# Designs tried in a protein design run: designed miniproteins, single chains, continued (4). Part 33

Each design is a single chain, and the fold is of that chain. pLDDT is the mean over its residues in the fold that is shown.

## One batch from the design tools (miniprotein)

Design m13127
Fold by ESMFold2-Fast:
Structure m13127 (fold): chain A 85 residues (1-85)
Amino acid sequence: SLSDAQKADILSLVDKNGDGVVSLDEFKAFLQESFPGVYAQMSDADIQALFGMADTDGDGVISVDELAAFLQNLPALLQQVLDAS
C-alpha cells in the first residue's frame, strides 16, 4: 500500500482543483500529461471505460485509495481498454 505522503503526492498531480477526489476531466488531463502516446490512441469511450475501472464504487469520482489501486494495475488496465477498441 502507498503511504499517506505518496497518496498526497499522487493526488497533487491529478487533483487540479484541490477537492480531494479525481474527476473524469482531471483523469483525462493526467493521462494526457503522463501517457501522451497512449492518450492519443484512446477515444472518449476508452477513457470513460478506464475511469470506470478505477471508480470501483461507481460514485463518478476516483478516491485516493481507488487511484492508488488503479496506478498499481495501470499497465494491464491500459492494455485491456486498448484491446477492447
Scores: mean pLDDT 71

Design m13128
Fold by ESMFold2-Fast:
Structure m13128 (fold): chain A 65 residues (1-65)
Amino acid sequence: SVADEAADLVYEADLLSHTLNVEKRRKIADLLVETARQVSKETDPDRQIRILKETKEKIKKLAAE
């Protein structure tokens, strides 16, 4: 569900934040805020899930840098 995917995204972002510097943590926070705005404008749950998954991928890439 959208709620499950959103919870997973927030949990993963929090988990990664413990190992990342302040700059990367701020970038992750900015991505989460923008993702919340995009999801709030979308009415299709399949598209909401895709937006959440895309953000999760971006956060993982940022953490790997």
Scores: mean pLDDT 83

Design m13129
Fold by ESMFold2-Fast:
Structure m13129 (fold): chain A 67 residues (1-67)
Amino acid sequence: SAEESAQGALDAAKKGDATAGAVGAYEAGRHGAPPELARQAAEEVKKAGGSDAEIGAAERGARLAEE
């Protein structure tokens, strides 16, 4: 589910995998994941030292989750 995908992205980012966190957050967000969970994933991608592109993708996912 989108919620499970968002949780997986959050867990990956917390483990320091900014790439998996960013990709997962974007895909989960565009499929209607809970916005709060998508925002948490985006924040953890930034904390994991993600690139500007990775952070941007995760933030786009968080915005898409609100639609």
Scores: mean pLDDT 81

Design m13130
Fold by ESMFold2-Fast:
Structure m13130 (fold): chain A 79 residues (1-79)
Amino acid sequence: SEREKALNATNALFLTTVAIVEAGLGDRETAREMVRRAAELLSKVIGEERAEELLERLLRALEADDFEGLRRAALEAAA
């Protein structure tokens, strides 16, 4: 349903925000786990193939400390 897609997207964006905070505080392992969980929720919105591509993009942004790029990529996928 559209409501379930909206809830999955909202929860994924929340997890992405948690990932940015954890990475900023030095907890890279928790940040990566939150990003993986966000991509899993977004797979129910955008499909598995696009979610796998998104996960690679999110992890790349996270490793580069590109928190603006990470947030933007998640927002684009959730729209």
Scores: mean pLDDT 87

Design m13131
Fold by ESMFold2-Fast:
Structure m13131 (fold): chain A 80 residues (1-80)
Amino acid sequence: SHMEEKLAALYAQIDALVDSPRDQALVREVVDFMAKLKLSDYDERSQLISEFNNRPDADEKVAAFTAVLRALRAQQRALG
């Protein structure tokens, strides 16, 4: 599926941008979570979000993902 190709490309980009295997794993978990949300119905989505927020590592995952988003935005703006 062309969606699988886009997801694979995003994973490759994350791995290239994030040197730490631990941080790569955290960001990949957030990306997987977002993909599951997109494929879920409204009730399932609400439940998944609630469960994610109640995990002890939720803040760490969000911080890692936010750092990657900021790095991607900075790279995109750095056109010279």
Scores: mean pLDDT 70

Design m13132
Fold by ESMFold2-Fast:
Structure m13132 (fold): chain A 62 residues (1-62)
Amino acid sequence: MKISLEERDGKYYVVIELDGKRYLFEYETREEAEKALEEAKKTSAEAMEHNREVGELVTELA
């Protein structure tokens, strides 16, 4: 599993790569994205649930 932070078009994304799939969670601010990134580093299952509640899930980076 690989977890990273990406910025595109003034928006921030936490990217989780798991089993060949890429999951993107959109955040309005860099601070929110950085906080989500730290949570995502703790556990993959817990991170996915947390990001679903606080971020907008996009299946592909546009």
Scores: mean pLDDT 66

Design m13133
Fold by ESMFold2-Fast:
Structure m13133 (fold): chain A 68 residues (1-68)
Amino acid sequence: SPSVEELLAEAERLIAEYLELVRQGKTSSDPEMRALLARLQALLDQLSPEQQAAVRARINARMRELKA
């Protein structure tokens, strides 16, 4: 099983890929977008509720910076 540190690093990579696909105009209809979102969900499912909250806060902060 991956460590929490490895899961956090992978979440950051997946979010960067997600935002790049959004910038390219990709939607949930795209197989690439669906595959990425499935990977992100599978990653979150490996974490405790407290760890999931921490990861989502980090993801939301990064997304907020990109919208600003």
Scores: mean pLDDT 79

Design m13134
Fold by ESMFold2-Fast:
Structure m13134 (fold): chain A 100 residues (1-100)
Amino acid sequence: LTPEQQKIREHVISLLNYIKDTIDKVWKLEKDKKELAEFLKEAVEKVLEIVEKFGTPEMKAYAKKKAEEIYKLLKEGKLEEAYELLIQTIDEIIEKIKGL
């Protein structure tokens, strides 16, 4: 990687970790299930936006598939499963970026 590409990679990883930390905090503090579901949906959309801008075609396909699975869980009211899958998805995306 060029120094420029390395800096972009570091910034994207930091941003994804910040989103992950924010999700963990909101999950612990928010007691309203509707507000929590809306927040998790917005978090998925933010991760998709980041992957669309900076990800490889493989990462984009992966993120889109996982987003569809998370949206289905949210629609079914399975908030804990949606939260766990979202965190797992972010971790996997970070690992894919580190492997570039």
Scores: mean pLDDT 86

Design m13135
Fold by ESMFold2-Fast:
Structure m13135 (fold): chain A 90 residues (1-90)
Amino acid sequence: MIDREEAEEALRELEERGGEDARRAGELLIRAQEAEEAGDLEKALELLLEAAELAEGILRATALAAAARLARKLGDEERAEELFRRAREA
C-alpha cells in the first residue's frame, strides 16, 4: 500500500528531533522498505547501511537491526550477527 503521506509526516517528526541527517536517514529507511517489497534485498541492505551512517542513537540502531534481518534473509548469518552487534552498540 502506498502510504506516502504518513511517511512524510514521520520524516518531519524525525527532522524535528534529529535534524536533517535524521530526516535523510528516515527517507533511506523508507526507500529500503520499498526495495525489499520489490524483491531487491541487496539494494535494500545497501540503503539501510547508508541510513545507519547518517543516523545516531536509536535511529542508527534501528537501521542496523533492519540491515541484519535482510542479511539473514540473504543467507548471510555471520554478517547478520555482526550487524546486530553494531546495533546493540549504537
Scores: mean pLDDT 80

Design m13136
Fold by ESMFold2-Fast:
Structure m13136 (fold): chain A 81 residues (1-81)
Amino acid sequence: SDEEIREKWIKELEKFRDSLLEEMKKNNVPEEVQKEIEEIFEKTLKKLRDPSKSLEEREEAAKEGIAKASRLHHKALKELA
């Protein structure tokens, strides 16, 4: 069902969030950047739970959120180098 697919995406996004937060702590990324990335995941999860959106729109939101968080993390790592 659509709900089962959504629940899987939510779980996958939560796992990715946890993994990324662990890497950020290991790499001494500033707390402010960690909070920004956490907020990106929270906003993305809210979009995934929005019943007014199609599955395609929710999948796109998840991909965009992951890409945004990853880019911010990479930028922070580059600034620390």
Scores: mean pLDDT 82

Design m13137
Fold by ESMFold2-Fast:
Structure m13137 (fold): chain A 71 residues (1-71)
Amino acid sequence: SVEEAAERGKAEADAAGLTENQRISYAASFAGREAYRQGKTPQEAVREAARVMEKFGAKVDTSAPPAAPPL
């Protein structure tokens, strides 16, 4: 599910020792990719990713991103 993909992304970033902001980015990326894989439109996938970011509290560091590694 999109939820499980988001949790997996966050866990992967945590295991790699990334920052909290990067962990949230990983969770959102995993969620978006999972939604897209399920046949959702790009707009719907972005909306799912945004929902995941809000759920995990993307407010710890929203300054200009240094680098967000891809999946």
Scores: mean pLDDT 69

Design m13138
Fold by ESMFold2-Fast:
Structure m13138 (fold): chain A 59 residues (1-59)
Amino acid sequence: SVKDKILELVGGKEKLTREEAIKVLQEVAGLSDRLAETLVSFVGEELTVEEVAKLAGMA
């Protein structure tokens, strides 16, 4: 699943920084840097794995 792939990429961390979330969205969902940055900016400075998985599904 998308959530499991995110957990593997971040070493099982429960919370991701904005920078980690942007990189994960690019690798898992194939989003451009600009689009990933824009989506993450609407959530905040830290995101849960669940929030990142939801953003990947919205794109």
Scores: mean pLDDT 78

Design m13139
Fold by ESMFold2-Fast:
Structure m13139 (fold): chain A 121 residues (1-121)
Amino acid sequence: SAADEALKAAGLGITLGEHQQRVVDIMLERGASPGVIAAGLLHDVGLERVPLDGTEESRRRAALEGARLAREVGRRLGLSEETIALVVAFEGTHYGRRLVDTSGVDEAALAQVLAADREAA
């Protein structure tokens, strides 16, 4: 998939599914809430729509598309607005930059998903 090629290009010898499973496993081991686990499952969804080409602009577009898709998919799955906000904030915060409005998000939960994502790389 486009996401698998993007992860490979980033130096990760794993698929998007394997990366997402590692993030979830780390969260489960740490006793994360169901909302945090859902954020781990839905992260990087934008990579399927916006392939990375090594530029900052492709990363920005992937993050914004990921945030948009996380909102759509989260609503279709019946996730709480708080969980959807966390997934959207996670998608829009790759590499420490906030590309979306994250006011009112659970900052501790966001830090937890960002740490698990980093460790799964």
Scores: mean pLDDT 68

Design m13140
Fold by ESMFold2-Fast:
Structure m13140 (fold): chain A 71 residues (1-71)
Amino acid sequence: LDKKVEEMLKAAAPEVAEAVKKGEISLEELEEGLKELERYFISQGASEEVVRRSVEEVLAAARKAAEEAKK
């Protein structure tokens, strides 16, 4: 399960960053959505450490995209 969650979030990171850059989703909406996904995966038996780390990597990519869009 952990490997599947990690692979899904890694694959989603560039897509999510692009969506934030295009204004399709706000950074705040993304943060709330990722909190819900984190709770969901943990409830399904995924490791809290793996899920949290993967979520933070997605958020870091999205924040970088949002910062570049500010220019």
Scores: mean pLDDT 77

Design m13141
Fold by ESMFold2-Fast:
Structure m13141 (fold): chain A 92 residues (1-92)
Amino acid sequence: MSVKELVLRGFHLISMSGLKVAIETSKNWELREQNIRTLIGLIRRVSKDEKKIKEIEELAKKFIETKSEEDLKKLIELVDEIVEEERKELLE
């Protein structure tokens, strides 16, 4: 892996983690929706798992429509899996 690629992927990992916290802690729905859209864009650049990306997009769409904390928990769980997979690939 090139130094440039490693640095870029590291920034994406930090950004995904920060957006996740912002989505979980924000009470502003417009900001939550914006952060979810940004997070999905980052996941598409980082993950090669098309099936998991599609599942995340469907869960994000459902959460935006329902505003259910249960749907948010499912979305965050899949995001955490992608973050952990990327962390392992970069550090192991």
Scores: mean pLDDT 80

Design m13142
Fold by ESMFold2-Fast:
Structure m13142 (fold): chain A 82 residues (1-82)
Amino acid sequence: KKKELLKKAAEYLKKADDSLRQGNVDEAIENLKKAAEYFKEAGDTSLAGIAEQARKDAEAGNVDLAIFHARIGAAITEKEIE
């Protein structure tokens, strides 16, 4: 169950990265919220915090920083489920 939830969270982080790079900030924010929810359900508060930080960056218009945090979160998640 935890590994499945982490995989879903990483998928939403990747969708958010794609949306941010395309200028679809509102869609990215929704995907980052979903990623944070899946990380919380998995019990990974640190990864949930990274997803929430990416969301706050996107909401503040800091697109490059939002992409950076989304990518870091995805990379850490891939290490955990390896």
Scores: mean pLDDT 88

Design m13143
Fold by ESMFold2-Fast:
Structure m13143 (fold): chain A 71 residues (1-71)
Amino acid sequence: DEKKKKEVQKKAKEKFEELAKEAEENPDVKRGIQQVQEASIKYAEATSAEEAEKKVEEAIRQGEEALELVK
């Protein structure tokens, strides 16, 4: 479903933008989050909406863990 894929991509972009803002004082963490965001969006475009959602959620979790390590 194309609509569901667009919703997943929009939510992913919004969440990764929030994580990148929280990491703005640490350029290495911000860069890592941006790389994960880019990879997740490319994967979401190439796969099913269900797999895209699962991979995006995993990537967001990894980004949150990276931020927690630098707090």
Scores: mean pLDDT 72

Design m13144
Fold by ESMFold2-Fast:
Structure m13144 (fold): chain A 108 residues (1-108)
Amino acid sequence: ASGTVSTVVETPAGHTVAVAAGATAPVTLRVTLGGKERTVTSGAGQMRVGVYSADGELLAEFTGDGPEGAREAARRAAEFLLERGLATEEEARAFEEFLVSAWEAAQA
Protein backbone atom coordinates (compact mmCIF):
# COMPACT_ATOMS: atom_id res chain seq x y z
CA ALA A 1 0.00 0.00 0.00
CA SER A 2 1.13 3.59 -0.68
CA GLY A 3 0.16 4.67 2.87
CA THR A 4 3.09 3.12 4.77
CA VAL A 5 5.89 4.38 7.01
CA SER A 6 8.94 2.44 8.19
CA THR A 7 11.78 4.25 9.93
CA VAL A 8 14.63 3.95 12.44
CA VAL A 9 15.54 6.71 14.91
CA GLU A 10 18.45 6.81 17.36
CA THR A 11 17.70 8.32 20.78
CA PRO A 12 20.13 10.83 22.39
CA ALA A 13 21.17 8.02 24.78
CA GLY A 14 22.27 5.80 21.83
CA HIS A 15 19.28 3.43 21.81
CA THR A 16 17.54 2.62 18.52
CA VAL A 17 13.82 2.92 17.87
CA ALA A 18 12.31 1.10 14.88
CA VAL A 19 8.81 2.09 13.70
CA ALA A 20 6.50 0.36 11.23
CA ALA A 21 3.05 1.72 10.36
CA GLY A 22 0.60 1.00 7.53
CA ALA A 23 -2.93 1.99 6.65
CA THR A 24 -4.25 -0.99 4.63
CA ALA A 25 -1.41 -3.55 4.45
CA PRO A 26 1.18 -5.13 6.79
CA VAL A 27 4.55 -3.34 6.91
CA THR A 28 7.88 -5.06 7.65
CA LEU A 29 11.03 -3.12 8.58
CA ARG A 30 14.37 -4.96 8.75
CA VAL A 31 17.30 -3.32 10.51
CA THR A 32 20.75 -4.45 11.64
CA LEU A 33 21.53 -3.54 15.26
CA GLY A 34 24.69 -4.64 17.07
CA GLY A 35 25.50 -7.02 14.18
CA LYS A 36 22.09 -8.74 14.51
CA GLU A 37 19.16 -8.54 12.07
CA ARG A 38 15.94 -7.34 13.72
CA THR A 39 12.47 -7.28 12.17
CA VAL A 40 9.59 -5.01 13.16
CA THR A 41 6.24 -5.94 11.58
CA SER A 42 2.98 -4.01 11.88
CA GLY A 43 -0.37 -5.35 10.75
CA ALA A 44 -2.79 -3.45 8.51
CA GLY A 45 -4.10 -0.37 10.35
CA GLN A 46 -1.48 -0.86 13.10
CA MET A 47 1.62 0.92 14.39
CA ARG A 48 4.44 -1.03 16.06
CA VAL A 49 7.37 0.55 17.87
CA GLY A 50 10.43 -1.44 19.00
CA VAL A 51 13.07 0.03 21.34
CA TYR A 52 16.50 -1.66 21.13
CA SER A 53 19.77 -1.35 23.00
CA ALA A 54 23.08 -0.67 21.21
CA ASP A 55 23.66 -4.47 21.33
CA GLY A 56 20.41 -5.12 19.43
CA GLU A 57 18.45 -6.41 22.44
CA LEU A 58 14.70 -5.66 22.45
CA LEU A 59 13.98 -3.50 25.52
CA ALA A 60 10.31 -2.71 24.86
CA GLU A 61 7.65 -3.09 22.17
CA PHE A 62 4.48 -1.00 21.76
CA THR A 63 1.63 -1.80 19.36
CA GLY A 64 -1.59 0.05 18.59
CA ASP A 65 -4.49 -0.57 16.22
CA GLY A 66 -6.18 2.35 14.48
CA PRO A 67 -5.71 6.06 15.24
CA GLU A 68 -6.44 5.81 18.99
CA GLY A 69 -4.26 2.71 19.40
CA ALA A 70 -1.41 4.40 17.51
CA ARG A 71 -1.60 7.46 19.82
CA GLU A 72 -1.62 5.18 22.87
CA ALA A 73 1.42 3.22 21.54
CA ALA A 74 3.23 6.53 20.89
CA ARG A 75 2.41 7.79 24.40
CA ARG A 76 3.61 4.56 26.05
CA ALA A 77 6.84 4.53 24.00
CA ALA A 78 7.56 8.15 24.99
CA GLU A 79 6.76 7.35 28.66
CA PHE A 80 9.15 4.37 28.50
CA LEU A 81 11.99 6.58 27.22
CA LEU A 82 11.32 9.18 29.94
CA GLU A 83 10.97 6.66 32.80
CA ARG A 84 14.17 4.81 31.79
CA GLY A 85 16.18 8.07 31.54
CA LEU A 86 16.70 7.61 27.78
CA ALA A 87 15.14 11.00 26.96
CA THR A 88 14.32 14.30 28.68
CA GLU A 89 10.69 15.40 29.07
CA GLU A 90 11.04 17.67 26.00
CA GLU A 91 12.68 14.90 23.91
CA ALA A 92 10.00 12.38 24.97
CA ARG A 93 7.26 14.85 23.94
CA ALA A 94 8.94 15.45 20.56
CA PHE A 95 9.28 11.68 20.09
CA GLU A 96 5.56 11.12 20.83
CA GLU A 97 4.70 13.82 18.26
CA PHE A 98 7.04 12.14 15.75
CA LEU A 99 5.33 8.73 16.20
CA VAL A 100 1.85 10.26 15.81
CA SER A 101 3.07 12.05 12.65
CA ALA A 102 4.38 8.71 11.32
CA TRP A 103 0.92 7.16 11.79
CA GLU A 104 -0.75 10.17 10.12
CA ALA A 105 1.72 9.97 7.19
CA ALA A 106 0.82 6.26 6.76
CA GLN A 107 -2.87 7.30 6.49
CA ALA A 108 -2.18 9.98 3.85
Scores: mean pLDDT 77

Design m13145
Fold by ESMFold2-Fast:
Structure m13145 (fold): chain A 80 residues (1-80)
Amino acid sequence: SVEEKGKILSELNELLKEVMDRAQEAAKAGDEASKKKYTEALVYVSNKAGQAFRLAAEGAPVSEIRKIAEEAKKYVEEVK
């Protein structure tokens, strides 16, 4: 349970880095539309990561934490 929760939180941190890298690359390319899109995605994923960390700290089931992570992953896939 603790190990599985840790894995999910790590996946969210990886997702945050991916979105941040995409925003930075868009900025370097002068692509204002993509920069805005990925910056908004970064805010969304950051909020979801915060929710997941809080749930893990409160001892919530793995299923609840996974649901939050899947919402974040789905959002990022739809904005790619």
Scores: mean pLDDT 85

Design m13146
Fold by ESMFold2-Fast:
Formats: structure tokens, sequence, C-alpha cells
Structure m13146 (fold): chain A 90 residues (1-90)
């Protein structure tokens, strides 16, 4: 099912609030994969600028995944994910 990356980011936030770090990791990996898939589609269409923006979002998700794996506090991870949801997508 094509659920947008933002839905998985919200599910990761909800999982972190419940203390379920493993579920949060799975949701973040799904969000990252969706952004990378969309970036590949944009490249195929000749939209290199759109692809670069989506790759930047995927990199930011990867940095949060790395922080989660390194044991960062849930409050820090939630704040970082909420900032991603406020980024304008054009």
Amino acid sequence: SDIGAEVYIQQAIDALRQGDRAAALQHLEKARQIYLELARERKREGDDAGAARLEQLARQIQEIIDALRAGAPAAELIARLERLLTTPIT
C-alpha cells in the first residue's frame, strides 16, 4: 500500500511516545525508502531538483535512524521528526 512518507514519520513519533523504539525504527526505514523511491521517479522524469530535495529528506531520516540506533532519547528523536513534518514540500 502506498502510504506517504509523512504517515510513516507520524507513526514513528507515535511509537517513540509509547516507548516502542523497534517499531519507530521500522516506520522510519519505510519513510526513508518512500523518499528514495520518489527521488528515483523524479530523476526518471528529468526533475533533478525535486529528486535532490527528496534525497535530502531521506538523508535527514537516516540521521535520525542513526541517532535512534545510538540510543538517543525519545524526546530528541520526536523533536527532530516533528521538524521534518514542518518542512515545506514543493
Scores: mean pLDDT 85

Design m13147
Fold by ESMFold2-Fast:
Structure m13147 (fold): chain A 77 residues (1-77)
Amino acid sequence: SEEARRRAERAAEEASKVPGVKEAFTIPLPSGAHLVVVTAKDEEAARRALEAAERAGARPVGLTRQGDDWVASAVVD
């Protein structure tokens, strides 16, 4: 939906402002939901980015280490 896309874009934008975040972007899902993906330098930055995304209306889904980076995911319905 339009509201879900706008909320996801706001969540990615807020997450991108967190120190240590390398990138933040959104992926539209077939269900009409939007995934917010954040790549950060360490676990602390990834957790803070998830908190920022949650304050912007996204629901945290996961946090995992990928090589030297941490990847956080949240969903907006």
Scores: mean pLDDT 87

Design m13148
Fold by ESMFold2-Fast:
Structure m13148 (fold): chain A 64 residues (1-64)
Amino acid sequence: MEEALERAREAGKVAAANGMDEEEAERGARLIARALVESGLVSEEDAPAVEEAFLEGWREAKAA
């Protein structure tokens, strides 16, 4: 779980660096969470935590 959250956070930072706006970042967060659930790395209950980690990374990179 921790590794999945760290990967999501880093992906969010990359999304911000590539110029994704807030709506695109929210869509990206949902897609990453879905992919991790489908691959068995994360449970359905933990999907919101993955989405939040992605958005945290995106917001941090946008603030820098």
Scores: mean pLDDT 81

Design m13149
Fold by ESMFold2-Fast:
Structure m13149 (fold): chain A 86 residues (1-86)
Amino acid sequence: MEALEERFVERADEAEARLERDGASDAEKEAVGKELLREAARDYRRLGDLKTAKKLEYILELYENKDKMSDEELRKKIEEARKELA
């Protein structure tokens, strides 16, 4: 499990560096972030960590439905979900 978390962080750092290098927009950075969350959720499901997988999937649903709620509500729900994973 540690190796999976380390790989996720490393991939996130690589993606961020690449997006900065390419001059990516905030929208492009968000799209890459959502893809990394999908990959992490799938990996945790494969390992049988359904609790973590479900929370990551919930965060993805919040981002996908961001236009249906206020920015403050979205931020609060994401923060609460992330705290449960910490």
Scores: mean pLDDT 72

Design m13150
Fold by ESMFold2-Fast:
Structure m13150 (fold): chain A 68 residues (1-68)
Amino acid sequence: MSAEEIRAAVERAGRAARAAPPEERLDAMLQAVSDNPELAALVRRLVEEGASLDEVEDALLRKYIEAE
């Protein structure tokens, strides 16, 4: 995956979360990154491990920063 695709997917996830009701934000983020298998797997794994919205956002932001 390109750095540009990762950044675009992370930005979509953030926008989807902000537009969704609080109880649907994690699902909205997963939906927004569903076209990116690596990010979708990351979000799904964190949610399955009981991660909070803040933890998922931090993980996605880290991917955004690492993507050159």
Scores: mean pLDDT 77

Design m13151
Fold by ESMFold2-Fast:
Structure m13151 (fold): chain A 88 residues (1-88)
Amino acid sequence: MEKELEELREFLKKKGVSEKTIKMLERIVLLSPRPPKEAVEGVKRGVELALKTYGDKANDEQIVSAAAVAANGGDDEAVKSAAEHAAG
């Protein structure tokens, strides 16, 4: 768990994600019913999809919502839908 979270944190910093949002994403991994490695891979996928879709316009809520759905096994369409809904 600790090693997977450290790797996730470095990935998110390189993507320009704020420290506050990184802590929220770490909590998604910790609360996930899935294996830690799968949850981390899901969070990375969700973050990348949100940033690819919205770019500089992606807000923290969109990133967190996308990551949560992806961490719980949602497909790319479910992840994008969650990010769009979180945009308000």
Scores: mean pLDDT 79

Design m13152
Fold by ESMFold2-Fast:
Structure m13152 (fold): chain A 105 residues (1-105)
Amino acid sequence: EEKKKEEAKMFYEGVKRAAEEIVRIAEDSVPDLTPEIRELMEKAVEYAEAGLKDLSKFEEYYKKSMELIKEAIRLLSEKDVTTGAAAAVAYVGAFVDAELEARRK
């Protein structure tokens, strides 16, 4: 049971970090698209938090959160391929950082 809570918490922390960085990348590179990216990221964080609050639905909310993140990266890539690549790297980095911080404690 604790392992599922730790996994859900790490996912939530990773999604929060990824969302913050992806929105920043959008603000810096594609300001016209930023409101749409922000809405997708806010919803991705909401689903990650919902999965943490109800572990029985974690897989469902995980998939929904991931699809929103993929859509944001897709939209950024269509506008500017370099910006999309930066968002994808930021996403991976956020989850690596969340995993490493969890292991230090």
Scores: mean pLDDT 83

Design m13153
Fold by ESMFold2-Fast:
Structure m13153 (fold): chain A 70 residues (1-70)
Amino acid sequence: GREAALERLVELLVREAGVPRERAEEIARKVIDLLEQGKGKEAVEVLVEEAGMSEEKANRMLAEVAILLL
């Protein structure tokens, strides 16, 4: 569900992207909201721009997190 997806994305952003937890929570909420709206491309753009990661890494994180939303 949403809570599991949010927590997992926060942990990934903190551990793998070096984002501070407070900022990771803001980014994760925005990304999950976009995924729930079917806006996967925009979710990738948020991760690239706001978390400073590659498009490839952003797509891998979203694939992992999307399964938790189901």
Scores: mean pLDDT 85

Design m13154
Fold by ESMFold2-Fast:
Structure m13154 (fold): chain A 69 residues (1-69)
Amino acid sequence: MQRQQIVNQAQQRIDQSQRNLDLTGGQMDDNINRFRDDSQLVQQYQQGYDASRKLHDYVVNRSQSLVDS
């Protein structure tokens, strides 16, 4: 069943994207705590996480459409 394989692959993409976001968030929090007095570096970490969140939202929206179909 090709549809079930597509749904399973879409779910795996969502799961992988979530894991990547969780890892990026944890690293961002650790780095911000370590370099909290460096406002430019803190801003760069925050921007990196925001970009990762937007990518995750895109992957979820695209993959969820396949799961819901």
Scores: mean pLDDT 77

Design m13155
Fold by ESMFold2-Fast:
Structure m13155 (fold): chain A 85 residues (1-85)
Amino acid sequence: KVVEAMEKVLDILEKHVEELYKKGKISKEDYEEVMKLLEEARKLLEEAKEAIKNNDSEKFKELGERISKLIFEVIDLVEKALKES
């Protein structure tokens, strides 16, 4: 299921970023920024679950696009932090 896959991706990213922060490979500022983006994505994912229950494919597509953008921002920030650290 797409929603379960998205949730798993967010969980993996969160765990990875926490490990990077604990190892000192990402700054506190970058860590906090990434965590805010992941929190926003989780809120949108909850809305996406409701859209599926209501058979609202248009709303689900809109939310999926917004979640994807947030995930890409997280990945970009992590990659930049790792290269500049």
Scores: mean pLDDT 82

Design m13156
Fold by ESMFold2-Fast:
Structure m13156 (fold): chain A 80 residues (1-80)
Amino acid sequence: SIVQQIRDQIDTLVQILSSPTVDQSQLDQTVDNISRLISQLDPQGVSSDRVRRGIYSMIRDGFSPQQFRDRMMNMIQQVQ
């Protein structure tokens, strides 16, 4: 399901952010995947560009991997 794919990509993103060295290319690809999947799940509600900007904003604001996971999972649960 699209929801399961989003959850898997969030777990991948959390793993990347938990690493002592972040691969920017891998981070960007994972963010793009999440943004695309969320846009497919709610095409009337949010654009992939808006989701991508939101994710990078959370990273810039210093969200811990745990805070990031909790926030993203709560968003997915609200759409289900």
Scores: mean pLDDT 78

Design m13157
Fold by ESMFold2-Fast:
Structure m13157 (fold): chain A 71 residues (1-71)
Amino acid sequence: ALEERARALAEEVVPRLAPLARAAGMTEEQTLALAEAVARQLLEERGDAATVEDVYRRAAALLREAIAERA
């Protein structure tokens, strides 16, 4: 249930994160794992109110931090 919902949210977000993930030097597998972890956190915080946009926004912020740290 939780894992399945987190995976579904992550799979919708991964294509939208691809440019940032590539800039951060992350593989598709690593990007999916990050999005899934973020989705799980949001589902724990907000339950059914967690949206694809919430997952995208938080994951994108983390990727921007990763890009800055690699520079």
Scores: mean pLDDT 82

Design m13158
Fold by ESMFold2-Fast:
Parts: C-alpha cells; structure tokens; sequence
Structure m13158 (fold): chain A 65 residues (1-65)
C-alpha cells in the first residue's frame, strides 16, 4: 500500500522528507486532514500551526510548495 507520505508527495508536491516529517509529527489521521484542507482551499501558516500543530518553519515550507 502507498504510505500517506507517498500520497502527500504525489498530491501536494511536498518532498518525501517533509511529508514524512508531517506524518511523524501529526500522525496519519491529522496528516490526511491537512492534505484534504490544502486540496480544497487556501490555508495560512497560522491555520496550519493552530489546527495541526506545525512549527512556523514547517508550515511555511508546506506553503512554499
């Protein structure tokens, strides 16, 4: 089965390292919610930090893709 990180690389254009870090920090359920949010509407770094617990650096890296 493709990993959640592999799906995030494919659908969001994230690097594998960044996708794996997100899955590790958030867990698979929250990482999937993040992916769906990014596919359905624009999100801000502040929303990613608040709702998903990402660091500012990680949130900005996700949005830079």
Amino acid sequence: MPSLADNMVRHLGLSRELAEEIVRRLGPEKAEELGLHMLTRPVTAEELMRRFGLSRELAERVLAV
Scores: mean pLDDT 74

Design m13159
Fold by ESMFold2-Fast:
Structure m13159 (fold): chain A 73 residues (1-73)
Amino acid sequence: MGAELLAELEERGAAVLAEDLARVDEISDEELRALARRYGVPESLIEEDREALIRAAYDVLYAQMVAQALSRA
């Protein structure tokens, strides 16, 4: 089921990203940009402020999870 795939993705990929984002207040803008690039945030959004970068990282994670669910449905 797609829901099981999402749970596995959340445990494996999302958990790492969630740990990084949980510490976002402690990481520099440069480290946040590096994480955003690693998770596939578009370059146009990488140059935005910290709040926009955090939001974009969450949006990319959500989009990846939704795409996996749709491919299984």
Scores: mean pLDDT 60

Design m13160
Fold by ESMFold2-Fast:
Structure m13160 (fold): chain A 70 residues (1-70)
Amino acid sequence: MAEEMIEKLKKLVKEDVESGKFSPKTATTITAAGILGAALDIDGDTETSKRVNEAVKEGLKEIDEALKKK
């Protein structure tokens, strides 16, 4: 579940960065916040924090890769 939400968020942010709607820095912040929000909304227990940390790392990594191409 969280992986799918991350994939969609990541894709949307990347497209907006590529089209110039968002600065790379703004896009990174929005994606991180969105991933955290989505994960916390799904599950409020401690396992959620663990999953959120992994999800954020993956999302940020892909955004960083997009930033490097621009």
Scores: mean pLDDT 58

Design m13161
Fold by ESMFold2-Fast:
Structure m13161 (fold): chain A 100 residues (1-100)
Amino acid sequence: MIEISFGEDEIRVPAGGSARIRVNLSEPVEHDYIIRARLYDENGNEIGRTERRLPRGETEIEIEISGLEGGRRYTVRVDLYDEETGRRIARGEPVVIHVE
């Protein structure tokens, strides 16, 4: 079973800066997958989304999240989907972003 891990589970960035989330997979993907990152505000509302294709054989991808407001806390949820079936293969633990 493929597991998602992160370089950091809590990230601190300056106002107007970008957060870079390094996503690691426990095993190489056997087919093309879609990695989806959803950005949530402090109230649990989805305010942004980024999707990247992860080609066969890859084990790592970096996701950049920009345009974050100072003094706020955000949550990022990362899911891995099979491109052919649309099924979710793995879900990572939430990553917290603190904007100073």
Scores: mean pLDDT 79

